Designed miniproteins, single chains, continued (3). Designs and how they scored, part 18

Each design is a single chain, and the fold is of that chain. pLDDT is the mean over its residues in the fold that is shown.

## One batch from the design tools (miniprotein)

Design m8633
Fold by ESMFold2-Fast:
Structure m8633 (fold): chain A 94 residues (1-94)
Amino acid sequence: MSKEELEAEIDLGMAKLLLGVAKLLIEKSKSKSKEEKIKALKEALELAEKAIELAEKVIENPAASEELKEEARKVKEEAEELAEEAKKEIEELE
């Protein structure tokens, strides 16, 4: 495995972790006050946007396997959906 292939695996793992934390923040916020929900949604949005950037790095990395790129595309799609939903909820709450 090259250093560049290892970096792709690390970036994908980090993207998955950030997306998972974003999902957890949204889930935990469902029973919270309006102000706490807005804070959690904004934090989840920032994490989702970082996950998108990391997933794109994997997709654009020529050393990444097709399997890693496919997983990165799925992570990017989920993170984009979460970011869109979080933005809509923030606008509805403000």
Scores: mean pLDDT 86

Design m8634
Fold by ESMFold2-Fast:
Structure m8634 (fold): chain A 86 residues (1-86)
Amino acid sequence: MAEELRSIVEKLAEEAIKAIENNDQLGRDIVAAFLAMVRGLAKAAGLLTPEEVELLDGFIDAVRAGNVEEARKLAEQLIERLKERE
């Protein structure tokens, strides 16, 4: 489960960062919506710690804002935490 969640988050984070780099507003909005859905489902299933939820929420906010530097930093921190739990 944690491995599957990490894989999904990693793929969505990669697409989100590409959308920011390409200045793709629609792409950012779509990926942010998918991330918010994953966040809600994973939290409800008990698959995320409070710290991981905070990192994911920060990442979603950075993606919506188009802040690539903050998005990369938060994605790296979140993915590393998820890998440690596999």
Scores: mean pLDDT 82

Design m8635
Fold by ESMFold2-Fast:
Structure m8635 (fold): chain A 68 residues (1-68)
Amino acid sequence: GEVKPAVPGRGVGDASTTAEEIYDAMLETMAAAAGYPTVEAFLAAADAEARLRVEQIRLGAEYAAARA
């Protein structure tokens, strides 16, 4: 049968704070701040420097989740 993987992060779950959830929320915030309607549009338009900043946020989210 056809199955799809679950996305247990943004908009799913109640109180589970994970690195992926934090990262996803940060990306949405950055996309909105940059004037993009979606994270996908933001990432597609971002240059190499913007991509590096996004990766740094991901690492920060992992660290925050590990401490939380």
Scores: mean pLDDT 66

Design m8636
Fold by ESMFold2-Fast:
Structure m8636 (fold): chain A 91 residues (1-91)
Amino acid sequence: NKKQAERYLNEAEDYKQQGREALAHLYYGAAYFLLGKYEEAIEHFEKAAAIGTPEEQARAYALLADAYEKLGKLEKAKEYREKAVKYSKKA
């Protein structure tokens, strides 16, 4: 949905201006995911996972799993779903 992707891009820009880099990357990634741009979404989710809090990392890993599933990389998707569960328990 283009309209929802535009909302997520605006949210990402707001978080970027606030210095909330991990949240900005999560919303950029979500926008690209909605546009079917899964490789670009993965790059943003990987950045969020690298710099985020445990809660943000858990969200990033769940979204990485969804993106890899869309690309047919089912073993990668499973690994990231397991990481999402692990990090959600630390948050």
Scores: mean pLDDT 87

Design m8637
Fold by ESMFold2-Fast:
Structure m8637 (fold): chain A 82 residues (1-82)
Amino acid sequence: SDEEAAEKAAEGYKELVEKMKEAGAISEEEAKELKEKIEELKKALLEYLKDPSEEKKKKVEKIAEELEKKLKEAHEKYLKKL
């Protein structure tokens, strides 16, 4: 289901964040913030899937854009360390 897919995606991104933290590419604080943002995006997406609206769609898009930016920054730090 779309809901199950969202849960699995969130778990996968959290695992990636943990690996970047373990590699020392990001701090424990940065890892915590990224995991919290991933959870926020998951919750917003699940709310949209249950009862779709333009307002909920815009909320998902905003959170996704913010998370994408932060994940790119974290991933660049990870790649530069390797």
Scores: mean pLDDT 85

Design m8638
Fold by ESMFold2-Fast:
Structure m8638 (fold): chain A 77 residues (1-77)
Amino acid sequence: SKAEQFVKEAREAAIEIAKEKDEEVREKAIDGLVGQVKQVESTLGKEAADKAVDAAVEALREAGDDKLAEELERKAA
């Protein structure tokens, strides 16, 4: 489904963001992902958006970046 595809894409995006060493580029990439999540919420519903955020947050925490995970959760809320 389109919702499952977006959850996968959000997780993959988070993994790439965690590899970025430039803090400003990482912050802009998180803002971009948040924008996509909000668009998905309006088109596919809150459950699909929440699953995508959860998958992305989990990927960031697995990469050891708890602060970036918290920022994503805060901005996506």
Scores: mean pLDDT 83

Design m8639
Fold by ESMFold2-Fast:
Structure m8639 (fold): chain A 64 residues (1-64)
Amino acid sequence: GPIDEREVNESLIRMAASVSIQYALKKGDEKTAEEIRKKAEEALKDPNADPLEVTKELEEIAEK
């Protein structure tokens, strides 16, 4: 069968979180990195989470 969209969506969220966490850590902002991690974990537990909206939220947290 085709690729599972759930696995694709989880991969997108994990990738966005990884990039955003690395960006925050490069700035020396460990608190922002922790906030991004928690938000990503919450989204990964929600089967109805929109990966595009989650990605946008993670980016907005990282850019504060």
Scores: mean pLDDT 80

Design m8640
Fold by ESMFold2-Fast:
Structure m8640 (fold): chain A 100 residues (1-100)
Amino acid sequence: DEIKELEEKIKENPNDAKIWLNLGLAYYNQKKYEEAKEAFEKAAELDPNDALIWMNLGWVYFNLGELEKAKEAFEKALELAPNDPVIKSQLELFKNMTGE
């Protein structure tokens, strides 16, 4: 069980942003969006300059209906990685889905 293995790693390394990011992704893939949000928020606290963390926060906020927070998270990801084609395409997709 990937989640159980990641939870054990977090007990040993509670301040590793990458483990929290991976835990958030595992929850997100299971559509456990509240748990994914908590894990990604912790990852963002530990590594606020990782554009990938902010992009994943954008999608989890979107799935929870928190559209204003989703927009802010995507904009933060683009600020951190303004030339990343993945971040640009994800923000464009979000804007197309929300009518922005």
Scores: mean pLDDT 88

Design m8641
Fold by ESMFold2-Fast:
Structure m8641 (fold): chain A 99 residues (1-99)
Amino acid sequence: SHGERAREALRRGDLLGALEHAARGLQEELDNNTVSEETLRAALEAAEAGAKAGIKEAGDARLALGAAITAYKAGNLDSALLNIREALEHLRRAVEELR
C-alpha cells in the first residue's frame, strides 16, 4: 500500500518519497470516497517528518490530518474526507518545495 511505501521511505531517510506516497494514499481515499485509519496514520507520520525538517506545508498537512483522524474516530466521514482533501493540497505543496 502507499502507506507502507511512505513508512519504508521514512526508514530510508527519503522524505520526498514518503510525502509523495502519503499524498498518493490520500488521493486514493478521496477517489474511492473511503477513509482508512492506517492511511491517515502513515500520512501523519510523513507530514510530521516533513514538519520536523522545517517544511511549513508539511506542518499544515499534519494539522489537517489530525483533524481528519479526530473526525474519523467520531464517525464523521464527511468531515474526515474534507480534512483529507486539505491535507492532500498541503502535502502536494510540500513535495513541490523538495523538488
Scores: mean pLDDT 89

Design m8642
Fold by ESMFold2-Fast:
Structure m8642 (fold): chain A 80 residues (1-80)
Amino acid sequence: SAARAAAERLAAFVASLSEEEREKLLEEMRRVAEEVAKTDPLAAEAAREALKALEAAARGDVEEAARHLERAERLAREIR
């Protein structure tokens, strides 16, 4: 599936980062999710699911990352 392929690429990318780079990426994504939450509750939910996918990918949990990416995509589709 597209979500699984994306999750595998995300996990490989995150695994290539140093611990410091990974931490900064997670902090930046949390900041983005908070900013989105101020303007659009549905977009905020999609951003939270994307953040959960990144957190799962950072743990090497490709299955969980794929599930969250699929949820984020479904929510994003409803916005458009």
Scores: mean pLDDT 80

Design m8643
Fold by ESMFold2-Fast:
Structure m8643 (fold): chain A 82 residues (1-82)
Amino acid sequence: SAADAASQKDVEIIREAFRAVLEAMRDKIPPDLYAEAMAVLDDPNATLDQILAALERLYATLTPEQQAEAKALLRREVARLQ
């Protein structure tokens, strides 16, 4: 439920989905932003809020076409990991 607090499993699903999207879009993301986002994902102590903030920051730098691609990839990865 969207009203429930995120579980550790939900954080892990978001982390893995975000990583898969980043890897798929690696050639389209500036290297510095890719490295910054991967650093947050590789931090085992990163909170859901920190992961979502990194995702929002990266998403804001994408073109509309890249944003649409990222959304489609994220939806597929979340479905695969559930």
Scores: mean pLDDT 76

Design m8644
Fold by ESMFold2-Fast:
Structure m8644 (fold): chain A 68 residues (1-68)
Amino acid sequence: LVEEALELLKEPGVHTLRSDNPVEDTIAVAKKIKADFIVTGIPGGFRIEITESKDGFVAGASVDILRA
């Protein structure tokens, strides 16, 4: 799961993640690729946006907590 997310989040765009701990897993992925992360939509869901500070990379992740 985390390994799969690592590959997806490296690409620009929005990717959907499913996990028991989606927020923590997504944050761990962001730390692995050494990117800044922003968590939004916490009240009604989770959307993680990951940005590489050095080159202007942008990788977005939409986290599904309804169906895992």
Scores: mean pLDDT 49

Design m8645
Fold by ESMFold2-Fast:
Structure m8645 (fold): chain A 59 residues (1-59)
Amino acid sequence: GRFEELLEKAKKKIEEMEEKLKTLSGVSRLVGEHELKRAKELLEKGEKTKDIKILEEAL
């Protein structure tokens, strides 16, 4: 369903963000790490609550 499709997209985006972090340094890496943490927190919250809006916010 739509929730499962969004969950898969969110997981893929997080994976892409983790890969991008490997290429970053200094302030850019620090900002990227903060954004990745935010995305992971939203993914976990969306998955626990089954809330499509929270999951879309993780994207």
Scores: mean pLDDT 81

Design m8647
Fold by ESMFold2-Fast:
Structure m8647 (fold): chain A 63 residues (1-63)
Amino acid sequence: MLELGVEAVAIADYEARTPEELTLKKGERVLVHAVLDDGTALVESLETGRVGLVPLEHLEFVL
């Protein structure tokens, strides 16, 4: 990755609703690659290495 992503933590469990979404557990650490205009983020789980879309409201950014 040429640009470093922003680290975030899941503040609640999230179950994927579509194949493009990622299931997260509360407390799971993710790297945010992009934020979309529909209120979702493209993230990579630092625990599983999986990539997918998650609602921004389920993430707390670590700055």
Scores: mean pLDDT 77

Design m8648
Fold by ESMFold2-Fast:
Structure m8648 (fold): chain A 77 residues (1-77)
Amino acid sequence: SELEEKYKKLSPQKQKDLEKALERTDVSLQILLRRGKISPAEVEELRDQIKRKMLEEAKDLFEMLGIANKLINEALG
């Protein structure tokens, strides 16, 4: 996929940062799913959007976490 190709082009350090950011994102999305704030389909779509934006725009872990927080907050209204 396009996201997999972008991931392979990242430095090893950025790949680790992305994995850490997605682990934290997954925890947040799981809590929202358990609380009935989002559906399973919305979790998958939102996670893909977050991952794509992290890959395209973020330079470090801090910016990746900021992207996750912003997109999750926007999805909740």
Scores: mean pLDDT 84

Design m8649
Fold by ESMFold2-Fast:
Structure m8649 (fold): chain A 80 residues (1-80)
Amino acid sequence: MEYSPEELERIRAEMRARLKEEIRRFLEEVKKGGMDAVKEQLRSTLDDDSVATAMALLERLLAGTPIDDILAEMSALAAA
């Protein structure tokens, strides 16, 4: 595919912004619907391995880890 390096950088920045909003939404779902509702929603969009990783990150968010720290973790995992 013919993406420029600048276009790839913009796509990555937009993905990070959307991930931050998604994480915020998952926290609201956990607070209102509980962990099972979030797990079911993730299973409809992600593979089982990705669901397990996302659930572990959500547990850390509930324990008081800042959203920005989780974004850094997700970015590192995506780069690996």
Scores: mean pLDDT 71

Design m8650
Fold by ESMFold2-Fast:
Structure m8650 (fold): chain A 89 residues (1-89)
Amino acid sequence: SAEEARKKGEELKKKADEAEKKGNYREAGDLYSLAGLYYKKSGDNKKASELFKKGAEAYEKDGNKEGAKALLSQAYLLAGDKEAAAKAA
């Protein structure tokens, strides 16, 4: 259900925040990305976009430029900015 997806997204966001505080940027990026997918499944595209942007920032800190661009593209698509999404991809 949407409620179950939202709860899973919040759990994953909390774990991502903890990983980021520890400097585990790869893990934080992966967890923010997964949290964003669950919020998207719940219908909360605004929260999903915010989480994909946090994941992109974590991937940039990890040196994963390709992962960062992919998440930023998804964030812009969910925000309705198709041109920015295409340029980020």
Scores: mean pLDDT 87

Design m8651
Fold by ESMFold2-Fast:
Structure m8651 (fold): chain A 55 residues (1-55)
Amino acid sequence: IAETLAKHGPLTAAELAKLEGISQATASRTLNTLAAEGVVVKTRDGKKTKYSLAP
């Protein structure tokens, strides 16, 4: 997941789910866990939430 974010830049949970071949629910849960740990940053892009690796 972190490698996919590094390669493809900011992604929504749905976009990550498609790239990883997992359900959107699994992608959302994993991204929220990583965000809580400070590994991933949530960024607002219009009305959508995107996720990218923390600097």
Scores: mean pLDDT 76

Design m8652
Fold by ESMFold2-Fast:
Parts: structure tokens; sequence; C-alpha cells
Structure m8652 (fold): chain A 67 residues (1-67)
């Protein structure tokens, strides 16, 4: 199967960003200030877009809207 090093790296980065969004939701549930969580998700979304991780960026932006 066609799995280039760049494709694997992108998949790993995308998984890490998606995990970051999940951690942000858990942090909010455990009493982290909503403003802190939104700020972190916003930074995550911007960074994901910079790396071309459109799906991860979209999920982070969607999480901000849900908060």
Amino acid sequence: MKLSEEELEREVQEALFLMGVGVAKIALENGEPKEEVIEWLRELAERARELGLEEAARVAEEAIEEL
C-alpha cells in the first residue's frame, strides 16, 4: 500500500491535534476555565491550518463553537 513518509507524518500530526481537542474537552469537564480552553483550541486550530491539517483545524473550530 502507498504510505509515503510525508503521508505518515501528516496522519500522525493530525492524530496528535485531534487528541489535543479531546484533551481540551476533558480539561473543561474537570474544571479548567472556559476562556483558557477556548484560547488553547484557537491556537490549536491556527497551528493545524498552518500545517495544512484542515480536518483537525475544522474539529478544533467546531469545538470552540460548542463551548
Scores: mean pLDDT 78

Design m8653
Fold by ESMFold2-Fast:
Parts: sequence; C-alpha cells; structure tokens
Structure m8653 (fold): chain A 70 residues (1-70)
Amino acid sequence: SPALARLQAATDELVRLLEKQGKKEEADRFRSAVADAVKHLATLPPGQRDALLDSLAAEVERRIAELKAE
C-alpha cells in the first residue's frame, strides 16, 4: 500500500530524529503507538484505511518539520 509505505517512511524519519536528539524512549513509544494504530486500521475497509494512513502520515510529517525547525 502506498499509504502504508508513506507512513512507514515518515515514522522511520521521526524515530531517527528523536534518537539523534537522545530521545530513545520517546522514539520507542512512538514506534509502538504507530504499530498499534496500523493494526487497528487494518480492520477497516481498504479505502477508509488508506485515507486514515495518509492522514496519520501527514501528521507525522508535520511533527518532523517542527523538530527540524528547532
């Protein structure tokens, strides 16, 4: 799924940035939270799932931009 690949890439980048800042525990919690969200979204119809995955990816991308602005 392109939407899942986008979320995965965004999650990996945010985790990398958090680990670089010494926030390893926050990175681990975030990775776990995304994994749980993906499991929940997997129960939804593909169209609804992909829309929510894209929305979540956009939110992660916004968080990355905020961290890079620091």
Scores: mean pLDDT 84

Design m8654
Fold by ESMFold2-Fast:
Order: sequence, then C-alpha cells, then structure tokens
Structure m8654 (fold): chain A 81 residues (1-81)
Amino acid sequence: APPLDASKADPKELEELVKKLEEALKAGDLEAARKYALELVSLADGNKEAYELVVEAEVAARQGDEEKALALYKEAQAIAA
C-alpha cells in the first residue's frame, strides 16, 4: 500500500476532522458533512472504500436525497477513521 506522507496527515488534524464530521452528521448539515468527509478521505490516502462512499453521497446529495447522502458520509467516516 502507498505510505501515508507525514507532511500530508497531522494526527491532531485528522482527529479534529473526524469530530467535525461527526458533529455535522448529527446536525444533518449536508454541506459541512460533505466538506469534512472529503478532507478526511483525502488525508487518509488510499482507502478506496471510503472514497467510493463519499462519491455515492455526493451523487445522492445532487439528486436531493439528503438522508441517503448523510448515511453514506457516516459510513465513509466510520471506515476512514
């Protein structure tokens, strides 16, 4: 597997993003959940499953299925964390 670049992932920043994503998901804030999920997946580097869930969530959000989008972001967070 490609190594995680130390300059790419600050452990404190990863924990902060996980907390912000969890807060956004609990609030039903689709925009915030999208932002933090994309940042988390980018920093986690190489987890294709988490990335695919974020892409599916983006598609659901664009189709107006906010409940499905939030559920998919929650699954991506659980895998990426």
Scores: mean pLDDT 70

Design m8656
Fold by ESMFold2-Fast:
Structure m8656 (fold): chain A 68 residues (1-68)
Amino acid sequence: MSEEERKELEEEARKTVEKLLEMGLISEQDGKKLLEEILEKIKRAKTKEEAENIIDYMTTRAAHASLV
């Protein structure tokens, strides 16, 4: 994964967390923690696909936890 792809994925993670905040599915404090955790996992990801899966999985889990 290139450095440019990594920055693009970090921006995608920020936008996804922002959407969860706009939808009221997560608090600002939890959103900050979620974003930090996603960014740390992306830092360790070896492929773009792995990083995309991390974003999808973690944001989906956070949204689901808010509903039940």
Scores: mean pLDDT 79

Design m8657
Fold by ESMFold2-Fast:
Structure m8657 (fold): chain A 61 residues (1-61)
Amino acid sequence: MSPEAQAHYEEGKRAFAAGDYGTAMLHYAEALDLDPDNEDARRNLEEAYERARAAGVPAFP
């Protein structure tokens, strides 16, 4: 994984842990844009989306 993709992935994990699912989704999406083969980022993006939807947090459909 590129350093840029890794940085976004780590920021996404921090946002997710803080309950900021919208920010987590944005960072995971950036990580996937930079490294499309990152299955962990893809799964975490989908999980963040479901958590955001369940919590009533605005999300990009």
Scores: mean pLDDT 77

Design m8658
Fold by ESMFold2-Fast:
Structure m8658 (fold): chain A 104 residues (1-104)
Amino acid sequence: SELEELKKKIEEWLAKHKPKAEAAYEAVENAPEADKKKAEEEAKRLLIELGIEQLKIANELIKLGIDVEDAKEAKEKIGKKVLELAEELGDEEAIKEVKEIMEE
């Protein structure tokens, strides 16, 4: 039951947040030259937020023993990308949070 509830929560989360990530990429591509830096920073901030939530989901899967190896691989890949984005923005709070989640 907990397994099915988590799967449903993940599917609902993906359905809600995937369009947000796609819209952020489109906003960067279509931004006027003067606005590109702002659009890129907004997209990076959104990707950091979404990535942190994905890392938390991966940790939950690992704790429940679900697809543990795939979840660990996803956690490492997402964690690296989110950390790189946070470092590019100089977001020390996000850097600390990502490192803490990755050490769980």
Scores: mean pLDDT 79

Design m8659
Fold by ESMFold2-Fast:
Structure m8659 (fold): chain A 92 residues (1-92)
Amino acid sequence: RKEKLKEYLETLLKVAQKNNDSETIKRIEELMKQLENAKTDEEYEAILKEVRRIADEMALKGNKEAFNISVDIGVEELKRAVDLVVERREAA
């Protein structure tokens, strides 16, 4: 949902600000503007994909808050993938 994406972006923005990472701050601010204008599920999914990418990059640099966001998003994607595999096996 829009509110969950906003929470992720706000958390990542605070992390980027603490690290003085001007490039990441700019990326997050652009995503926040895109989120304000998003109307479709496809637009929300595109924003989520980029949020996950930023979270993954920051997690690899040792940030725990970014790691938690990356895991949260990844677990939901894995659950959807597993459900699709189970449905295909039951249909066969």
Scores: mean pLDDT 77

Design m8660
Fold by ESMFold2-Fast:
Structure m8660 (fold): chain A 55 residues (1-55)
Amino acid sequence: GPLPQLSARQQAHEELAQPVVKETSEKVKKAKSLEEIEEISREGAARFRARLAAL
């Protein structure tokens, strides 16, 4: 079916999310403790927010 039309902002948001999600997932896989996973998640969220602010 036809892809849903997203605003330019929403589309850029989704495109920026992909590399951040990949990097965060790789770091989580290497994490050795729950505390480390929480830290990686916070860092990933901060990086995603920073990339959005740069648009």
Scores: mean pLDDT 69

Design m8662
Fold by ESMFold2-Fast:
Structure m8662 (fold): chain A 120 residues (1-120)
Amino acid sequence: MVTLTESGGGTFKEGSSVTLSSKISGDTEKIVAVSWWAQKEGKAEEFVASISASGKNKGYAERIKGRATISLDKSKKTSYLDLNNLKVEDTATYYSVAMVLEGTKLTFVEGEGVKVTVVE
């Protein structure tokens, strides 16, 4: 079983940067990709970024492109989401999702998330 533990949340000033991390535990060899998502109050969940287990394929949401960087440290089994030039509108709960391949079935494991609050 795969488990995700996020950290790095808190309250940040507009224009600052934050690095969020997700520690991956368990059967990490079955992970195909890791993605980060944002849940804003009263809104649908929004895709932020993704990275393949190889690190070769990365995806970013159009709105965050140029302000976000996703990386995967295989030795530490940790994914990172760097958010630069924070805006008040970036206030959300950020959580990671691991895409796990078992045989022919893809399953998704979601972390509990971390709250990021951006203030002026």
Scores: mean pLDDT 85

Design m8663
Fold by ESMFold2-Fast:
Structure m8663 (fold): chain A 71 residues (1-71)
Amino acid sequence: SVEEMLKALEEAKKKLEEFLKKIKSEEAKQVYKIGLGFLDLLEKRNKGSDVKTVEQFIKELEEAEKVLEEQ
């Protein structure tokens, strides 16, 4: 549903903003690039207009988050 998609978008935006708050310097730059990448990906996938596409996007965002914050 549209409401479900909007919540997914809101969650993704919050994750990006929280990363930007805690990471600084060169790492912050990398987070910025990831953020831009997911915004671009969101626009492309949103043209598909389905919940499954949004779910896939969130999974990719979570994977990027793991890579950035993993040990």
Scores: mean pLDDT 61

Design m8664
Fold by ESMFold2-Fast:
Parts: C-alpha cells; structure tokens; sequence
Structure m8664 (fold): chain A 66 residues (1-66)
C-alpha cells in the first residue's frame, strides 16, 4: 500500500462522513503527505482532522478498513 492509496482512502472516508469535496481532498492530501514522511496513522489522523475538520478516529478506522 502506497501513501497515495492511504490518502485516497482518507479522502473517501471524509466524503462518506459528509465532508465537502474540498474538505475531503485536504484530508486525503494531509494523510498522504504525513504517511509518506513516516508519520504514524495516529499522527496523520490528528493532522488530517485539524486541516479537514473530520473526526480523526473515523478517518483512521476507514483507512485501516481499506
């Protein structure tokens, strides 16, 4: 699994949770960048939640399921 795949899963999870396309894209981009730089899923989830306003636990759970 690539950081791009993780970012895509995070963006899709954000959309499923009711986020706008812009918010979902920001969530996916942040997750992809942090995962690619070696951050833990917890760290990536917290940063994505901060940028996208989506619950970190929800995004992390969806990425793990994908």
Amino acid sequence: PSSAAAGRAAAEAARAAGASDDLANKTGTMWSVLSGSGASPEEAGRAAAREGGVDAATVAKAVQAA
Scores: mean pLDDT 70

Design m8665
Fold by ESMFold2-Fast:
Structure m8665 (fold): chain A 72 residues (1-72)
Amino acid sequence: AEEALAALRAGDFERGARLAARTAVELGLISEEEAPALEAAMLEAAARDPEAARRGLIAALEAALRAREALA
């Protein structure tokens, strides 16, 4: 989770998207079978608007982590 956030903030969107998809599986938000499709969708979004996609992923990942902490 933290590694995905760090990669996205560093501008490594390919690694960030891959780690974010894995984090979504670990949090139970998607199945393992859905992870490649989510990663592909994130990379497609980044190809169209990398700034908006990166910002959106960082915000979504931070929100998911906060929600998980509140439930723990």
Scores: mean pLDDT 73

Design m8666
Fold by ESMFold2-Fast:
Structure m8666 (fold): chain A 62 residues (1-62)
Amino acid sequence: KLAELVARMQALGAKITSGESGVAEGAEINRLANEMRELLEKEKGREVSSAEIGEEIQRLAA
Protein backbone atom coordinates (compact mmCIF):
# COMPACT_ATOMS: atom_id res chain seq x y z
CA LYS A 1 0.00 0.00 0.00
CA LEU A 2 2.62 2.58 1.06
CA ALA A 3 5.15 0.94 -1.32
CA GLU A 4 2.66 1.46 -4.16
CA LEU A 5 2.39 5.18 -3.33
CA VAL A 6 6.19 5.51 -3.22
CA ALA A 7 6.45 3.79 -6.63
CA ARG A 8 3.91 6.24 -8.09
CA MET A 9 5.81 9.20 -6.64
CA GLN A 10 9.06 7.91 -8.15
CA ALA A 11 7.39 7.50 -11.56
CA LEU A 12 6.08 11.09 -11.41
CA GLY A 13 9.52 12.33 -10.33
CA ALA A 14 11.01 10.67 -13.42
CA LYS A 15 8.49 12.48 -15.65
CA ILE A 16 9.36 15.82 -14.03
CA THR A 17 13.09 15.14 -14.48
CA SER A 18 12.51 14.33 -18.18
CA GLY A 19 11.04 17.82 -18.69
CA GLU A 20 7.42 16.64 -18.84
CA SER A 21 6.62 18.56 -15.66
CA GLY A 22 3.34 20.43 -15.51
CA VAL A 23 0.50 21.48 -13.25
CA ALA A 24 -1.12 18.02 -13.52
CA GLU A 25 2.04 16.19 -12.38
CA GLY A 26 2.49 18.58 -9.45
CA ALA A 27 -1.12 18.14 -8.38
CA GLU A 28 -0.79 14.34 -8.54
CA ILE A 29 2.34 14.38 -6.34
CA ASN A 30 0.46 16.50 -3.79
CA ARG A 31 -2.46 14.03 -3.89
CA LEU A 32 -0.14 11.05 -3.30
CA ALA A 33 1.67 12.85 -0.47
CA ASN A 34 -1.65 13.61 1.26
CA GLU A 35 -2.82 10.01 0.80
CA MET A 36 0.43 8.72 2.30
CA ARG A 37 0.06 11.06 5.29
CA GLU A 38 -3.49 9.79 5.91
CA LEU A 39 -2.36 6.16 5.74
CA LEU A 40 0.53 6.77 8.14
CA GLU A 41 -1.71 8.69 10.54
CA LYS A 42 -4.25 5.84 10.52
CA GLU A 43 -1.50 3.24 11.02
CA LYS A 44 0.16 5.13 13.90
CA GLY A 45 -3.05 6.54 15.42
CA ARG A 46 -1.63 10.08 15.49
CA GLU A 47 -0.66 13.01 13.29
CA VAL A 48 2.63 12.56 11.43
CA SER A 49 5.15 15.20 10.41
CA SER A 50 6.56 15.77 6.92
CA ALA A 51 9.85 14.39 8.29
CA GLU A 52 8.16 11.09 9.20
CA ILE A 53 6.63 10.87 5.71
CA GLY A 54 10.10 11.41 4.24
CA GLU A 55 11.57 8.70 6.48
CA GLU A 56 8.88 6.22 5.39
CA ILE A 57 9.52 7.03 1.71
CA GLN A 58 13.26 6.40 2.22
CA ARG A 59 12.55 3.14 4.08
CA LEU A 60 10.29 1.80 1.30
CA ALA A 61 12.57 3.04 -1.51
CA ALA A 62 15.72 1.52 0.00
Scores: mean pLDDT 69

Design m8667
Fold by ESMFold2-Fast:
Structure m8667 (fold): chain A 55 residues (1-55)
Amino acid sequence: ATVAEDVTLSGPGLTPAELAELRAAMAADDVAALEALARRLAGRELTVSGTVTVT
């Protein structure tokens, strides 16, 4: 039997405010701000959907 797994991750994309923070931090080369933003985004709810097909 052949097993094929297809797993997709879906969650809200970056909001305009989060994208603006990311762009500003990147332009300023502000690593601390980038890491703070990453920690905030890591707390977001993500949905995982997957299918397993056995043939």
Scores: mean pLDDT 57

Design m8668
Fold by ESMFold2-Fast:
Structure m8668 (fold): chain A 59 residues (1-59)
Amino acid sequence: MSFKEKAKEAFEILYGDAGVDPEELERALENLEKLSEEEIKKIVNSSKSADDLFKKLVE
């Protein structure tokens, strides 16, 4: 599995189990798919919390 595939799977597990809005989770995963590995790393590194990371991906 590529880094991007692992990131998407981990994201689905983490935020799906957290009971976030399913429509927002789908949007976040679609946005994650559009990002490069380096862009994903930058967003993760700039995020203050898991909630902050989710908000950045939903925008």
Scores: mean pLDDT 74

Design m8669
Fold by ESMFold2-Fast:
Structure m8669 (fold): chain A 64 residues (1-64)
Amino acid sequence: GSSMVAEGQKLMKEGKKLIDEGSKAKDIQKITEGIGLVLRGIGLLLDAMLSGEISEQEFREASS
């Protein structure tokens, strides 16, 4: 199913937003939380690739 891909992309988007907001506010905790969400998003996309739900190329594009 594509639900893992959708959630992974959502987490990466939310994480990138937190990193941007934290960088502007110089909020290290917010930046760290954002990094954690990006890593979780990559993990879900990696699991989707390893389970055969997406190709390696689709993983590389979604995780960029």
Scores: mean pLDDT 83

